# Designed miniproteins, single chains, continued (3): the designs that were tried, part 63

Each design is a single chain, and the fold is of that chain. pLDDT is the mean over its residues in the fold that is shown.

## One batch from the design tools (miniprotein)

Design m10174
Fold by ESMFold2-Fast:
Structure m10174 (fold): chain A 101 residues (1-101)
Amino acid sequence: SALEELAREIERVVEEFKEVVREVAENGVTEELVERAMELFGRLSELEARAPEELRPAVRRVIDLLAETWRRTVETGDLAEAEALLARVEEELARLRELAA
């Protein structure tokens, strides 16, 4: 369905975001990684805007949690904290997938 396609597109962007977050946690923040994160947030905002009203709150929860993950990882560089926050992102993605089914 179109909703399942949207959920899969969001999941792909989130997977790219996880790689960026892990890179920041392991090797520190760079201008290139900031630009990549901002591009990925832009793609997520476009996907949220395309989401029907019933999915939009779930998409927003994923985006908000990724924003928190990014902020904390840039602030602390703590890989263990980053992985814990990314596990919470996976829980929100599972909820989004259920709603899109």
Scores: mean pLDDT 86

Design m10175
Fold by ESMFold2-Fast:
Structure m10175 (fold): chain A 100 residues (1-100)
Amino acid sequence: MPSPFEKLLELLEEIAKKLPSEKRAQVLSLLEIARRNRDSNPEAALKALLLALLTIAETLSPEEQAKLMEQVQEIGRSPTVEEAVEKGVELAEWIAEVLK
C-alpha cells in the first residue's frame, strides 16, 4: 500500500486533473517539488503540498475556500510532518468529493 505521503500526492494529482489548465499546471509543479524534497527535506515537501492545497482553494466556492483555509492552518500547526500529511489526506479526500 502507498505511504500517506504517496496517497496524498495521488489524491492531489487526481484533483489537479479537474482544475482549469493554469491551476492544474501550478498544482502539478508543486507536487513535483514535494516529490523531490520528500526524503532530503520533508518540511519543504510539506510546504509544497500546503501551497498546492491553497492553489486548489482558489477554484472553490467562498464557503469551501474558508473551510479549506482553516484546515490548511491546522495542518501547518501539526507537531510532526507525518501527522500533517495524514490530515492532508483527509482534506484532499474531502476536496475530491466536493469537485465531483
Scores: mean pLDDT 83

Design m10176
Fold by ESMFold2-Fast:
Structure m10176 (fold): chain A 77 residues (1-77)
Amino acid sequence: MKLEEAEELILKLADFYNKSPYMTKDSFITGVAVAGLRNNIVDYLEEAAERLYKEGKLTEEQYKLVLEAARIAKERL
């Protein structure tokens, strides 16, 4: 399901963001937005991020960055 695809994508990018000192907040936002657009899952990013945050799998900062990525991606649709 597209919601599960969005959750998996967010977790993979969050893991990379946590491990790489070279991945900036802007790079994370851009990565989520571009991947959301490419995989046609933009409409599921906000729900996926909220669900992952409530499950303790995303930090509050990462959750807010995904919301910003979803906003930017929607502006390109």
Scores: mean pLDDT 83

Design m10177
Fold by ESMFold2-Fast:
Formats: structure tokens, C-alpha cells, sequence
Structure m10177 (fold): chain A 67 residues (1-67)
């Protein structure tokens, strides 16, 4: 479920596990039919890949709000 994957991604970012966060954000993007939620999840993964904890969490939360 997209929301569950987004929650897991946020947990991973908070622990500094950016690789794990990217995996869950990608799963969330694949699990949703909402294009806005998908776009936010992809942006969150991009920020996680850069090690930007605050932006990664911000966009994962935006993806949850868009669901």
C-alpha cells in the first residue's frame, strides 16, 4: 500500500538509511495511481539520494497528503 511504503520511507530517512528510503519511495510511486503522489514520491527519492533529510521527509509527507 502506497501510504505504508511512504511511512517506511520516512522512518528510513530519520535513521539515515537513504538507500532504504529510496527503495520504499520507489515502491510507493509504483503502488499509487495518483500522479501527484507519484511525483512527490519521486522527488523525495531524489532528495534522499542527495542526503537531504529535511527535503526527503517533506516530499514523502506531500506524497501522503496527495493520496
Amino acid sequence: EAEEYLEKAIEKVKKGDYEGAIRYLSRAAGATTNPEAREYAIKGAGYANKGDKEKAIEYAEKAKEAL
Scores: mean pLDDT 84

Design m10178
Fold by ESMFold2-Fast:
Structure m10178 (fold): chain A 89 residues (1-89)
Amino acid sequence: DLLAQIEQQAAKIREEIEKTLKDNPEAKEEALKALDYYTQYMKAQIEGAPQEKIDELAEKAEEYAIKAASLYLGVPEEEMRKELAEARA
């Protein structure tokens, strides 16, 4: 069951986030939000949700991931966006 596998994987990632960001509560909070939106994005794709909703969930997951990385690495969000854009080029 793909949905059950997604939920299990999300639970494992959540545990790693809580462990890795234990001493950075702000970065942890944003990372957990990113994971939640990413999990919803994956489920929406499997369930055949409208593309507009899938795109919205992906965008939110990315924004919170950028915020978490910025807080964790101590670099501006704009720099994180630049690195992500270069990785996709």
Scores: mean pLDDT 83

Design m10179
Fold by ESMFold2-Fast:
Structure m10179 (fold): chain A 82 residues (1-82)
Amino acid sequence: SKKEEAEKFYKKALEEADKNIQLAKDSKTAGEASEHINKGQTAAGEGALYAYAVGDEELYKKMEEKSKEIDDVGQEQIKRLK
């Protein structure tokens, strides 16, 4: 069904966001961290749009919270990597 396809896409977006959060935390330079934060934000945004399109308010909210987590990690890495 269209809902099952959307849920599958949402799960892929969430996995990409989580992967990029971890890669950003493991980054040794500000440039590396920035690239992973950008990729994570793109994935979170795509996941949120899919959740919105299928009318799943809880999944939408969770992906917005994931976007906030990615932003917080980015700010932490900028401070740590100078």
Scores: mean pLDDT 81

Design m10180
Fold by ESMFold2-Fast:
Structure m10180 (fold): chain A 103 residues (1-103)
Amino acid sequence: GGHLLLAEYVSKESNDSEEDKTILLGLSLLADAIAAGRAGQLSPETVKLAEEVKKEVLELIKKGDLKSAVEISQAILDAYRESNGDLGAAVRAGKEKIEELKA
């Protein structure tokens, strides 16, 4: 689990930080995608991808790489907005940004 580290980070840094809000919203969309998948609304592949992206964002927060965590979360938010609320598009954008940052 990384959710306790995220909660501690958010409560410690700033409730008004745009970076904190971006990370929190990105993680919220990933959680929504996992929940939607478990309800049968998204493919098992998309659920697995959402879990992988969530794990990577939490590990980046844990090691203090907030810049990468923000960039991934922003890509998730942008894709969600541009796709008119497609959680699958949001999850795929997060994965694509992770692969870009690892290259």
Scores: mean pLDDT 80

Design m10181
Fold by ESMFold2-Fast:
Structure m10181 (fold): chain A 78 residues (1-78)
Amino acid sequence: AFDHEVEAGVHTIAAAVDKVTAERFEKQGNLEEAKESYKRAADHYERAAVHYERAGNTKQADLDRKAAEEYRKKAEEL
């Protein structure tokens, strides 16, 4: 469905921005800001995955769920 693909795209872009922001903060030694940004990235990837699944894009949904798990773990380890 068009609306689900649009919502998935919005969350995927938001996740990518939060990921880049988190990586920048981590490189700068700002671990608290990095942790919060990784948490936001994980949440956006999970939301994107739900919308991709509803759109019938199971492959992208699976990839985004794996990304969500990865960045959630990064946040927990900081």
Scores: mean pLDDT 86

Design m10182
Fold by ESMFold2-Fast:
Structure m10182 (fold): chain A 83 residues (1-83)
Amino acid sequence: MEKIREISQKAFKAYKEDPEIKKLVDEIYQAAKEGNLVKLSELYEKLVETIKEKMGLSDEEARIAAESLALYALMQGLIDKAN
């Protein structure tokens, strides 16, 4: 649990500091807001790869990081789409 929380915190820090990660997360938000689920899936896969490369994480850790950011963006996009 502690390690998952630490990875998620590092992911949100990367979202603030890395322009490439920020762009992908912002695009996930936009795709979710537009209801484009196909594009959302494609962007998620690219986010996992980008996080792995940029942050030097293992496959498992990169997936946890990407899931944290993607879930945040998806929730915000779906809330904005519904309202």
Scores: mean pLDDT 80

Design m10183
Fold by ESMFold2-Fast:
Structure m10183 (fold): chain A 85 residues (1-85)
Amino acid sequence: SSMAEEARRRAEELYERGSREVEELVRQLIKAGHAKEALELRLSALSALKRLRDEVEAGKISVEEGERRIRELVEQARRRTLELI
């Protein structure tokens, strides 16, 4: 349906934006001297974002649930970054 397709597109857009935001946080952590924490964040957050997108695409979780979890993951990554710098 068009509604399901639009919701899926929104999940993909959130995934792409989330990935870009995570990479920006990684760059900020490296500049602040936290390279080890930056690489750990990058690996864990990008892996989780990819799994969430894949699960939505496979229909294992709802699009709405996927969108919510992606937003929460990015927000948690941002808060963790702010705690380190």
Scores: mean pLDDT 82

Design m10184
Fold by ESMFold2-Fast:
Structure m10184 (fold): chain A 77 residues (1-77)
Amino acid sequence: SVKEQVEKLTKEFVKTKDLKSYQELTDLLSDAARTLPEEEVQELALLALKITEDSKDGEIASRISGAVLNAVGSLVD
């Protein structure tokens, strides 16, 4: 599911700091924002943020927050 892919990519980025995982996560969230109901998109955004919060790395949290804002900004703007 999209939720499992968001969780996987977020965990991979947190663990590896790989910008490819970050880019794939951003692309996936952007696609979800266009195709899924707003409630599901918000749930995916919160899932990604919660995983990064658990890492306690402020830079990772900032980058994921930016990715979430950019991807779901079309729903929040």
Scores: mean pLDDT 74

Design m10185
Fold by ESMFold2-Fast:
Structure m10185 (fold): chain A 79 residues (1-79)
Amino acid sequence: SPLAPLVQSALQLWAGTPLPAGLAETLVQAYLSQFNVTPDNATSLLFSKEALQFLSSLPQVPELLRDRLLGKVSALEAD
């Protein structure tokens, strides 16, 4: 999917740390499978509260990335 490289790049930038290639690919595929992702909403939907909560719940997500995703959710909930 042409969306996969875009989403992967966004996740890498957001994580602030290099993700293992296999993990990044797994997270991208999980995201694309769970949400109705289009070229127009791929990046904005990725950083929505619902998508960030979903990704943070995946068992393969490293603690550092999980903490950053949950921190973003908390910021969105606080307005």
Scores: mean pLDDT 74

Design m10186
Fold by ESMFold2-Fast:
Structure m10186 (fold): chain A 102 residues (1-102)
Amino acid sequence: SVDERIERIRAEGEKKAEEYRAQGKDLESQYWLVKADIEEVILRADELARQGNLEAEILRTFAVMLEYLLDKMIEKGKLTPEDLESIRKVVERLKAELDALA
């Protein structure tokens, strides 16, 4: 089930976020929460795209590119809290767009 996969992604993201928060690593904690949200968007958009929804295919492509950027920024030590907040707002917009395609 897509819903079961989403629940697993959310649970794994929250677990990682709590582990980093316990270490005082707030940026890495928030990164894992945002990454889980992006993965949820990709999964939901992919399911709708398989049903022939072209708008969902575009949203899926955007989310995949956003995940790539986020992962590269954290890997290179270039991710700032302001960048992460900006990415989070884009992810919230993508979720709202997916909800509108229901």
Scores: mean pLDDT 88

Design m10187
Fold by ESMFold2-Fast:
Structure m10187 (fold): chain A 94 residues (1-94)
Amino acid sequence: SIDELLAEVEKLANKFKEIADEQTRKAVDQLLADLREVVANPNVSDQEKERLLREVKLLLEQAIEKYKEGDIMMANLFVMAAGGEVLTMLRKAE
């Protein structure tokens, strides 16, 4: 379900925030806020919500991997890519 996928993404993001620096934590917080807005938006289809949640999960997993490797720049690029996908969906739903 969408609620289960969102819960998985939120759990992953919160684990990332536990190890992340302040700037990365703020970026992840913004990503979660925007993602919750998409999930709550009735103009976004369930299929589009599922696709976005799966994409964000994959990008966050890649961000965490790069962060753990010490590649903070690449980790932040993956967070920014996830944010871009979410922001694009929000703009489309206006």
Scores: mean pLDDT 89

Design m10188
Fold by ESMFold2-Fast:
Structure m10188 (fold): chain A 73 residues (1-73)
Amino acid sequence: TEEARKKLEEAKAEQKKEIEAKKAANPSYKGSALDIFESGGKLIVRSSKVIKNEKGEEITELKKLVLDLADLE
């Protein structure tokens, strides 16, 4: 259960830090998105981050972390 909670907190902290840093540098920045919802007894954490690819184009990178709700208790 500690590992699952640690992963969830790390994901939240990383997204918060990224958003705060980018908003401080550019108030027009839309930020990264973090969706947290439950489905089928599991906690689904979806994160999106805007990155630049090798061609300098901005793309959205999607990540999904699935945690058992019982592991978070």
Scores: mean pLDDT 66

Design m10189
Fold by ESMFold2-Fast:
Structure m10189 (fold): chain A 73 residues (1-73)
Amino acid sequence: MDKLEEAERYFEAGKRYLELGDYEKAVAAYSQAIRLFEEVGSPKLKEALKNLGEALEKLGKTEEAREYYKKAE
């Protein structure tokens, strides 16, 4: 499996966990997606950073979420 395909699978897993309220698993999945999107230079990187920020806010990690929102700009 190429890194982009793997990144997209983690990104979709993160979205599902976020929808289910499993915020810790969403953070883990989005973190893996971000790492892989950075390596391949994907335009989806900014969306993944924003979604990680949302999951972190749901966990009460507001300052960490803010930093990821800034990276997504």
Scores: mean pLDDT 86

Design m10190
Fold by ESMFold2-Fast:
Structure m10190 (fold): chain A 95 residues (1-95)
Amino acid sequence: SMEGIIKMARILALLVEIEELARLNKPQSEIDRVFEELKAVVEELSPEQQKSVLDTIKRLIEWLEKEYERTGNPNYKYALDKLKELEKFIEERLK
């Protein structure tokens, strides 16, 4: 559905915003805000869309782990921990 496409586009935009906020050393509270918005959108998704989001999150985690190793930026570590929490949240919803 068009609504589903718009929600998926919103998810991708929010995931990009998390990386940008971490990279630009914005306050962790801004990262928390984006994660709250992500959780709310995920709760409205179909199980199939939630599986797609989960795959994207796992890929972003892998990429951010490499960036954290390269840069030592603690905001990347913070974003990683929050992404892993979101991954578990989605996995529990799919059971």
Scores: mean pLDDT 87

Design m10191
Fold by ESMFold2-Fast:
Structure m10191 (fold): chain A 91 residues (1-91)
Amino acid sequence: SMEEKRQKAIDLLNSLIDEYRKKAEEAEKQGNTEEAKRLRMIAVELGYARELVENKDFEGAKKVIERLLEYARAQGDEKTVEKLQEVLDLL
């Protein structure tokens, strides 16, 4: 159903938020404060995309996710690219 697809997209975005928060904590432990800040900002943007999905603003969510997808491609983060593509396919 459409509601099941929406919930799956939210669950995937929550998983990505947790992954980026974990990466930020690891960067902070290594003394890389600038990298930790960058990774936390990505988690914030993923959270914004999640809120747009929760509010059924699918066009707004797609724009945020597409921007993050291009960023992940530029960084060579293929796992994040695959997960963000899966989210887009559900919207």
Scores: mean pLDDT 89

Design m10192
Fold by ESMFold2-Fast:
Structure m10192 (fold): chain A 95 residues (1-95)
Amino acid sequence: MTEWTEEDKEKAIEELKKQIEELIEYIRKNNEPVPVSVIEIIELIAEYILNVPDAKEREELVARVKELAERAEANEGLIPAEEAIERLEEIKKKL
């Protein structure tokens, strides 16, 4: 695992905010239900960037991301586009 510098953290925050904005625009244009696991994965990534965990916590986060990715592929737990956008905007606000 690479050690995070303050510059790396700032760049990661800016990149994630940009990706969240692009995803919000995509959801608004399509107005289709979104797998809740996609939002949960983004929340976990945001938590990782803001609070760089120890090696054990990183291992647990990777396991959770894998589980959520499998649920997203199965289209398990769809939420309305409007709810997905609200959750993404809340994640962006925390960054």
Scores: mean pLDDT 74

Design m10193
Fold by ESMFold2-Fast:
Structure m10193 (fold): chain A 73 residues (1-73)
Amino acid sequence: MEALELIAEALALGHLALEGKISEEEARERATELARRVAELLGVPVEELGDALAERLSEEEVKEVLKRARELV
């Protein structure tokens, strides 16, 4: 659950940066920290994070992440 919430937060940060509500610098730094935390929770190197997410997240979990990201905007 914690990993899904962090992923949703990272997606929300990207959206907020696109809308100009936070700086791109702030979004980048916060997203980088969230990526490190997600990688640590999944027990994978940050470089493997994308592959790990694709393998471990079900379609249902992906939908939950998107729903949570929308709520954080």
Scores: mean pLDDT 75

Design m10194
Fold by ESMFold2-Fast:
Structure m10194 (fold): chain A 78 residues (1-78)
Amino acid sequence: MQEFYDKVEEARKKNSELSPSEATYKTVQESLQIAEEYKKKNPKEGQKKLDEIQAWIDKNKDKIDNAKKVADFIRHSL
């Protein structure tokens, strides 16, 4: 669990430093990929984490679909 969380945080930090406008999209995609990999090794816990990431995406869907808002959102969350 700790290792999974650390990987998601590393992905978020890496992408937000490179390109704010693309950072959220790439961080979301990498977080989903990390959750999928975790689910393959730990199906029950991995599914829970995948659901949590999906819920976050759903709540922030308008920000993700709006590149202009995404850049500001990433910079303010750093």
Scores: mean pLDDT 61

Design m10195
Fold by ESMFold2-Fast:
Structure m10195 (fold): chain A 80 residues (1-80)
Amino acid sequence: MDEEIDRAVVEIALAVTLAVERSTGGNPALIEHIRAALDAVSAGDLETARKHLEEALKIDPSNKVLRTALELVDRLIERR
């Protein structure tokens, strides 16, 4: 799969997750890590995105969307 498609999938997944957390009054620390991860992916800073996704998963370890986003970011880093 093209790296551009994987990046777009991560950005969409994080944007949707961020919107849901904001709409439901989610944990502010979780919201900030998701936002920072989205900003980092959009800027091409995959290392920073990975760190914020790891911190988000410490707060919500059962979140499958965040886990999948982290797996895709790790794949993007490994292919560089």
Scores: mean pLDDT 81

Design m10196
Fold by ESMFold2-Fast:
Structure m10196 (fold): chain A 64 residues (1-64)
Amino acid sequence: SSRQKLLELLEKDRKEMLEVFKDDPGILKILEEYDKRDGPAGGILAASVHAAFLRRGLPLEPFG
């Protein structure tokens, strides 16, 4: 189905993101945490938002 194909594409994109951000353990941890709880789309979205905050110089602390 279209949803299956979308999930496969999201998984591929997420793997690439993990490789790009393997240099930043904070982003990796957040991505993996959200992936485990939510899904690949959620993990990608979370990682993108956090990366944007880092670019702006905002402190990113672990949430409880």
Scores: mean pLDDT 62

Design m10197
Fold by ESMFold2-Fast:
Structure m10197 (fold): chain A 99 residues (1-99)
Amino acid sequence: MKIEELKKRIEELRKRVEELRARAEAISARDPEAAAKLLELVDRVEKGIKAVEEKIKNGEDIKDVENSIRAVEAAVRAVEAAIRAAEAAIAAGKPAVLP
């Protein structure tokens, strides 16, 4: 994968994480405990993205950068799933179930 493509993937991940943060904040009006935990997960993923951006800036091996991006992508998917589960539970009038 080209470095430019990796940078675009990271920018897309950053935008997704900011959207997830907004959704988690919206959950706080219905379930502040679930929202706090989800925001903690969002913050952790955001730090992971920043770490990968630094690796790209420092010219680290493309494979190491790709492995780091895959780990961040997996973490973003896990957070997305947790937020969807919390939103679905709230819509059903049930408490949110967090991992």
Scores: mean pLDDT 83

Design m10198
Fold by ESMFold2-Fast:
Structure m10198 (fold): chain A 97 residues (1-97)
Amino acid sequence: SPQIDGLFQQALQHLGQAVALAGQEAKKKGHYDLYKRLVEAVDRALDAMSNGTPEDIRRAAEELEEIARELEKVNKEAGEQARQAAEALRQYADLLE
């Protein structure tokens, strides 16, 4: 489905941007723990998208929303990208049902 493919690509783009921005912030200000937690959550989200159920994808989105709240405190743009990734993942999961 073009809609499903579009949401998948949108989720990937936002996940990638969140990681890139958080990585830059970690190098600049030493927020390496938060960066590592984001990378591990992104890996879980990618696994859920490839091998998981819609419920697994929603769980990954919830974890990303929690991390996004912490990211916004150190880099607003990184947090916004993580939130947009979580929203795209929820919409993607809804279309799979």
Scores: mean pLDDT 89

Design m10199
Fold by ESMFold2-Fast:
Structure m10199 (fold): chain A 59 residues (1-59)
Amino acid sequence: SAADKANVEAQGKALVEGVRARLGDKDKIEEATKLMNEAVAKGTRDALREAMRKAHALE
């Protein structure tokens, strides 16, 4: 649903901001942003969880 997609987008944005705040590394922030954008494009909770796992590994 549109609400589910909006929730995935909001969670993705929050994760990217978390990475930015913790790392300060521009390349890692860009990689995390790319991962989250791909998860949002898929529009599923499973894709978001996988992207979160990969973004966490950047830390």
Scores: mean pLDDT 73

Design m10200
Fold by ESMFold2-Fast:
Structure m10200 (fold): chain A 94 residues (1-94)
Amino acid sequence: ALSEERELVLLQVGALAQELREKAKTADPETQAILEEGARTLREIGRLLAGLPAAEAKALMDALIERLKAAGDDPRAQLAVLRETLAEVRRALA
């Protein structure tokens, strides 16, 4: 059984990855590649967040969601946010 915070993090990661994949289906080839890389980066973030305490994982996920909102509909800006979050999670695990 997972804690409520960990279940929420897993659901949020899955939902965002699915949104990026759905957007990729109707995008031009360059944008599709960026969105697909974003979805893969987000899944790797989710995998690594499983190694952190649930509260810390939730805080990082909440921060990621706010940064993605700030990036808006720009796929490159969204990918940059995802890459920075991946780097932050990797540092937290080191």
Scores: mean pLDDT 84

Design m10201
Fold by ESMFold2-Fast:
Structure m10201 (fold): chain A 55 residues (1-55)
Amino acid sequence: SSGLQEAERRGQRYMTEESKKLKDAAEDLIARDPSLADNAQTAIDVAKKREEKLK
């Protein structure tokens, strides 16, 4: 049971960290090239939606 709970927690942490990396990368893209803001905003929205699904 502890092993399964650890795997689930690791999975949630992995998803949260990947979502954060995606958001940070999207924000960097906007900062470097504002013309990509629409595409970057879509990536941010996807990351936020994933974070909401973790709750």
Scores: mean pLDDT 69

Design m10202
Fold by ESMFold2-Fast:
Structure m10202 (fold): chain A 69 residues (1-69)
Amino acid sequence: MEKFKKLEEDARPLVEKAAKEAGIPDRYIPEAISLTALLALEKGRDKPTEEDVKEAVEFVKQRLDDIAA
């Protein structure tokens, strides 16, 4: 569990920046952070990469577009 929390902490500044640039509401930023950490964990990474951040942010944005329709 400690590794996942560390990945979330490492992802937070990258995800916050990317999510704001993508127009994602603040309430969904925690979801994007958790997704980034999960993707990094599934790939066996010790820290999230910019690819993990981009993938998670795009996924959250697509879901928001579907909900807003």
Scores: mean pLDDT 79

Design m10203
Fold by ESMFold2-Fast:
Structure m10203 (fold): chain A 103 residues (1-103)
Amino acid sequence: MEEAKKLIEQLKSIIKQLKKETDADKAISLFDQAIDIADQFLKLAKQGKVSDEQIKEAIELLDELVKLGLEHMKKFPEKLLEFIGHVLRFIGIKIELEHLLKK
């Protein structure tokens, strides 16, 4: 659906920004935005308002966000606990999306 497509494009935009981000507080803000968008996508998926192809794409984007969170933990050890929280949240959303696909 159109709403799900916009959320996917927003996640892609945030991922591009995170790959270039060198400031820890800005990275945290971007991860917080990504969590909010991913939660909105999960809500639409639970309502049956997204396609299986869109769910699969979102899972791939969540895998990229997990990898970026782990990379930022290495770059910013002073923010380690915050980035761990983001990583765990993305994993949780991914698991719920995978269950909707019965994988």
Scores: mean pLDDT 86

Design m10204
Fold by ESMFold2-Fast:
Structure m10204 (fold): chain A 66 residues (1-66)
Amino acid sequence: AREYARRAAEAARAGDGEAAGLHAAGSISVGNTDKAAEYGGLAGRAAARGDGEAAERYSHLTGKAA
């Protein structure tokens, strides 16, 4: 979970929204499912709209929740 969130944040920082979304989705399947799913979804949506800063922030929150 934390490893996927870390990779998602790194991808978002690099401007790779697709990779950030994939790594955030990987975080959802472990740990606190409800909160991890919520933040992972927000990270994916932010990445999809090109908001790398928000995607990175939500990816870190996904890791903390999971």
Scores: mean pLDDT 63

Design m10205
Fold by ESMFold2-Fast:
Structure m10205 (fold): chain A 70 residues (1-70)
Amino acid sequence: MSQSDLAARYTGAAISEVGLSFEIDLLKEKLKKDPDNEELRKKLEQAQEELKDSRATLAALKKQFDEHAG
């Protein structure tokens, strides 16, 4: 709730977003080689869902920064 706490949470979420984006790219490349692989499809879906949640968290944290900056 402090600005310091919000900054720490934002940094953590931003790092997670970068990692998930990289993982998604790797899973997409693997699926090009084996498009019927159920495990790879499941992992890709999970990573995409986590990325969506991470981006929503970043947007919410940015909004909180904007509200506390004014």
Scores: mean pLDDT 78

Design m10206
Fold by ESMFold2-Fast:
Formats: C-alpha cells, structure tokens, sequence
Structure m10206 (fold): chain A 100 residues (1-100)
C-alpha cells in the first residue's frame, strides 16, 4: 500500500509530466524565461521526491523531458540556455533512473 510520501511523489510526478507536456505544446508561444521557470519547478519536484519516485515515474518523466528537449531544439526562437537546462534535466533523470 502507498505511504503518504509515496502518494505525494505520484502526484508530483504527474504534475511534472503535465508541466513538461504543456511546455512542449506551447514552445512557439512561451518565452525562454517561462520555459526556464517551468524546468526549474520540475527539477525542484523531482529532487524533493527523488527517494519516493518509482522506476515507472522516472521513465515517464524522462520521456516527457526528452520530448520537450526535441521540440526546443527544433525551434529557432529558443535560447541555448533553455536547451542546456532541458539537457541537464534529461541527464539528471537518466542518472536517477540508473541509480534505481
């Protein structure tokens, strides 16, 4: 059965996936600053709940982050700083997955 901390981690993972998915859909309309703030919030959620995230949660997060990175790389309005932040999130999630 889920502990309260495991339940909160599930909610945080779902929220982070929704945030990454929305950012991917709105890459053309979002500012570089908006995308950076979103990536920072996702990283904060991942770091806060890292001990309670399942392999399935981390795999889903990694998939969503990779889709965002691919969309960012295709958009000429996106700054190199935003691409780097997304690359760092993908690397961080991959490392977390490898440590599970």
Amino acid sequence: SLTPEQFEAEVAAALAIIMLTIATKYVDKASNEDILRMLERVKELVDKYAKHLTRENVEALLGAAQELLDALRKNPKVSPEVIKAAEELVAHLQKLLDEL
Scores: mean pLDDT 89

Design m10207
Fold by ESMFold2-Fast:
Structure m10207 (fold): chain A 81 residues (1-81)
Amino acid sequence: STKIEQVISAAKSGDLATLNAIFNNTIKGKTLSPETEDKIKDLHEKMLEAAKNKDPDAALKYYIELDILLGIDDIKKVTLA
């Protein structure tokens, strides 16, 4: 199964532990700017809230936003170095 399928499944079941594991694995090994850290913290809270509400569409939306944000941060590190 894909990470997307795991996010959807965890949110549908309200499995916060699995969603937290997916989140932690997504940010693992990344050096983050303070601005990016603040945005990631907000997205993490929104993903957990979506799972508490058993809203897989919202959880997936925030997961995609997280993945895009991490990609943009990586580009900034290369461009501004």
Scores: mean pLDDT 79

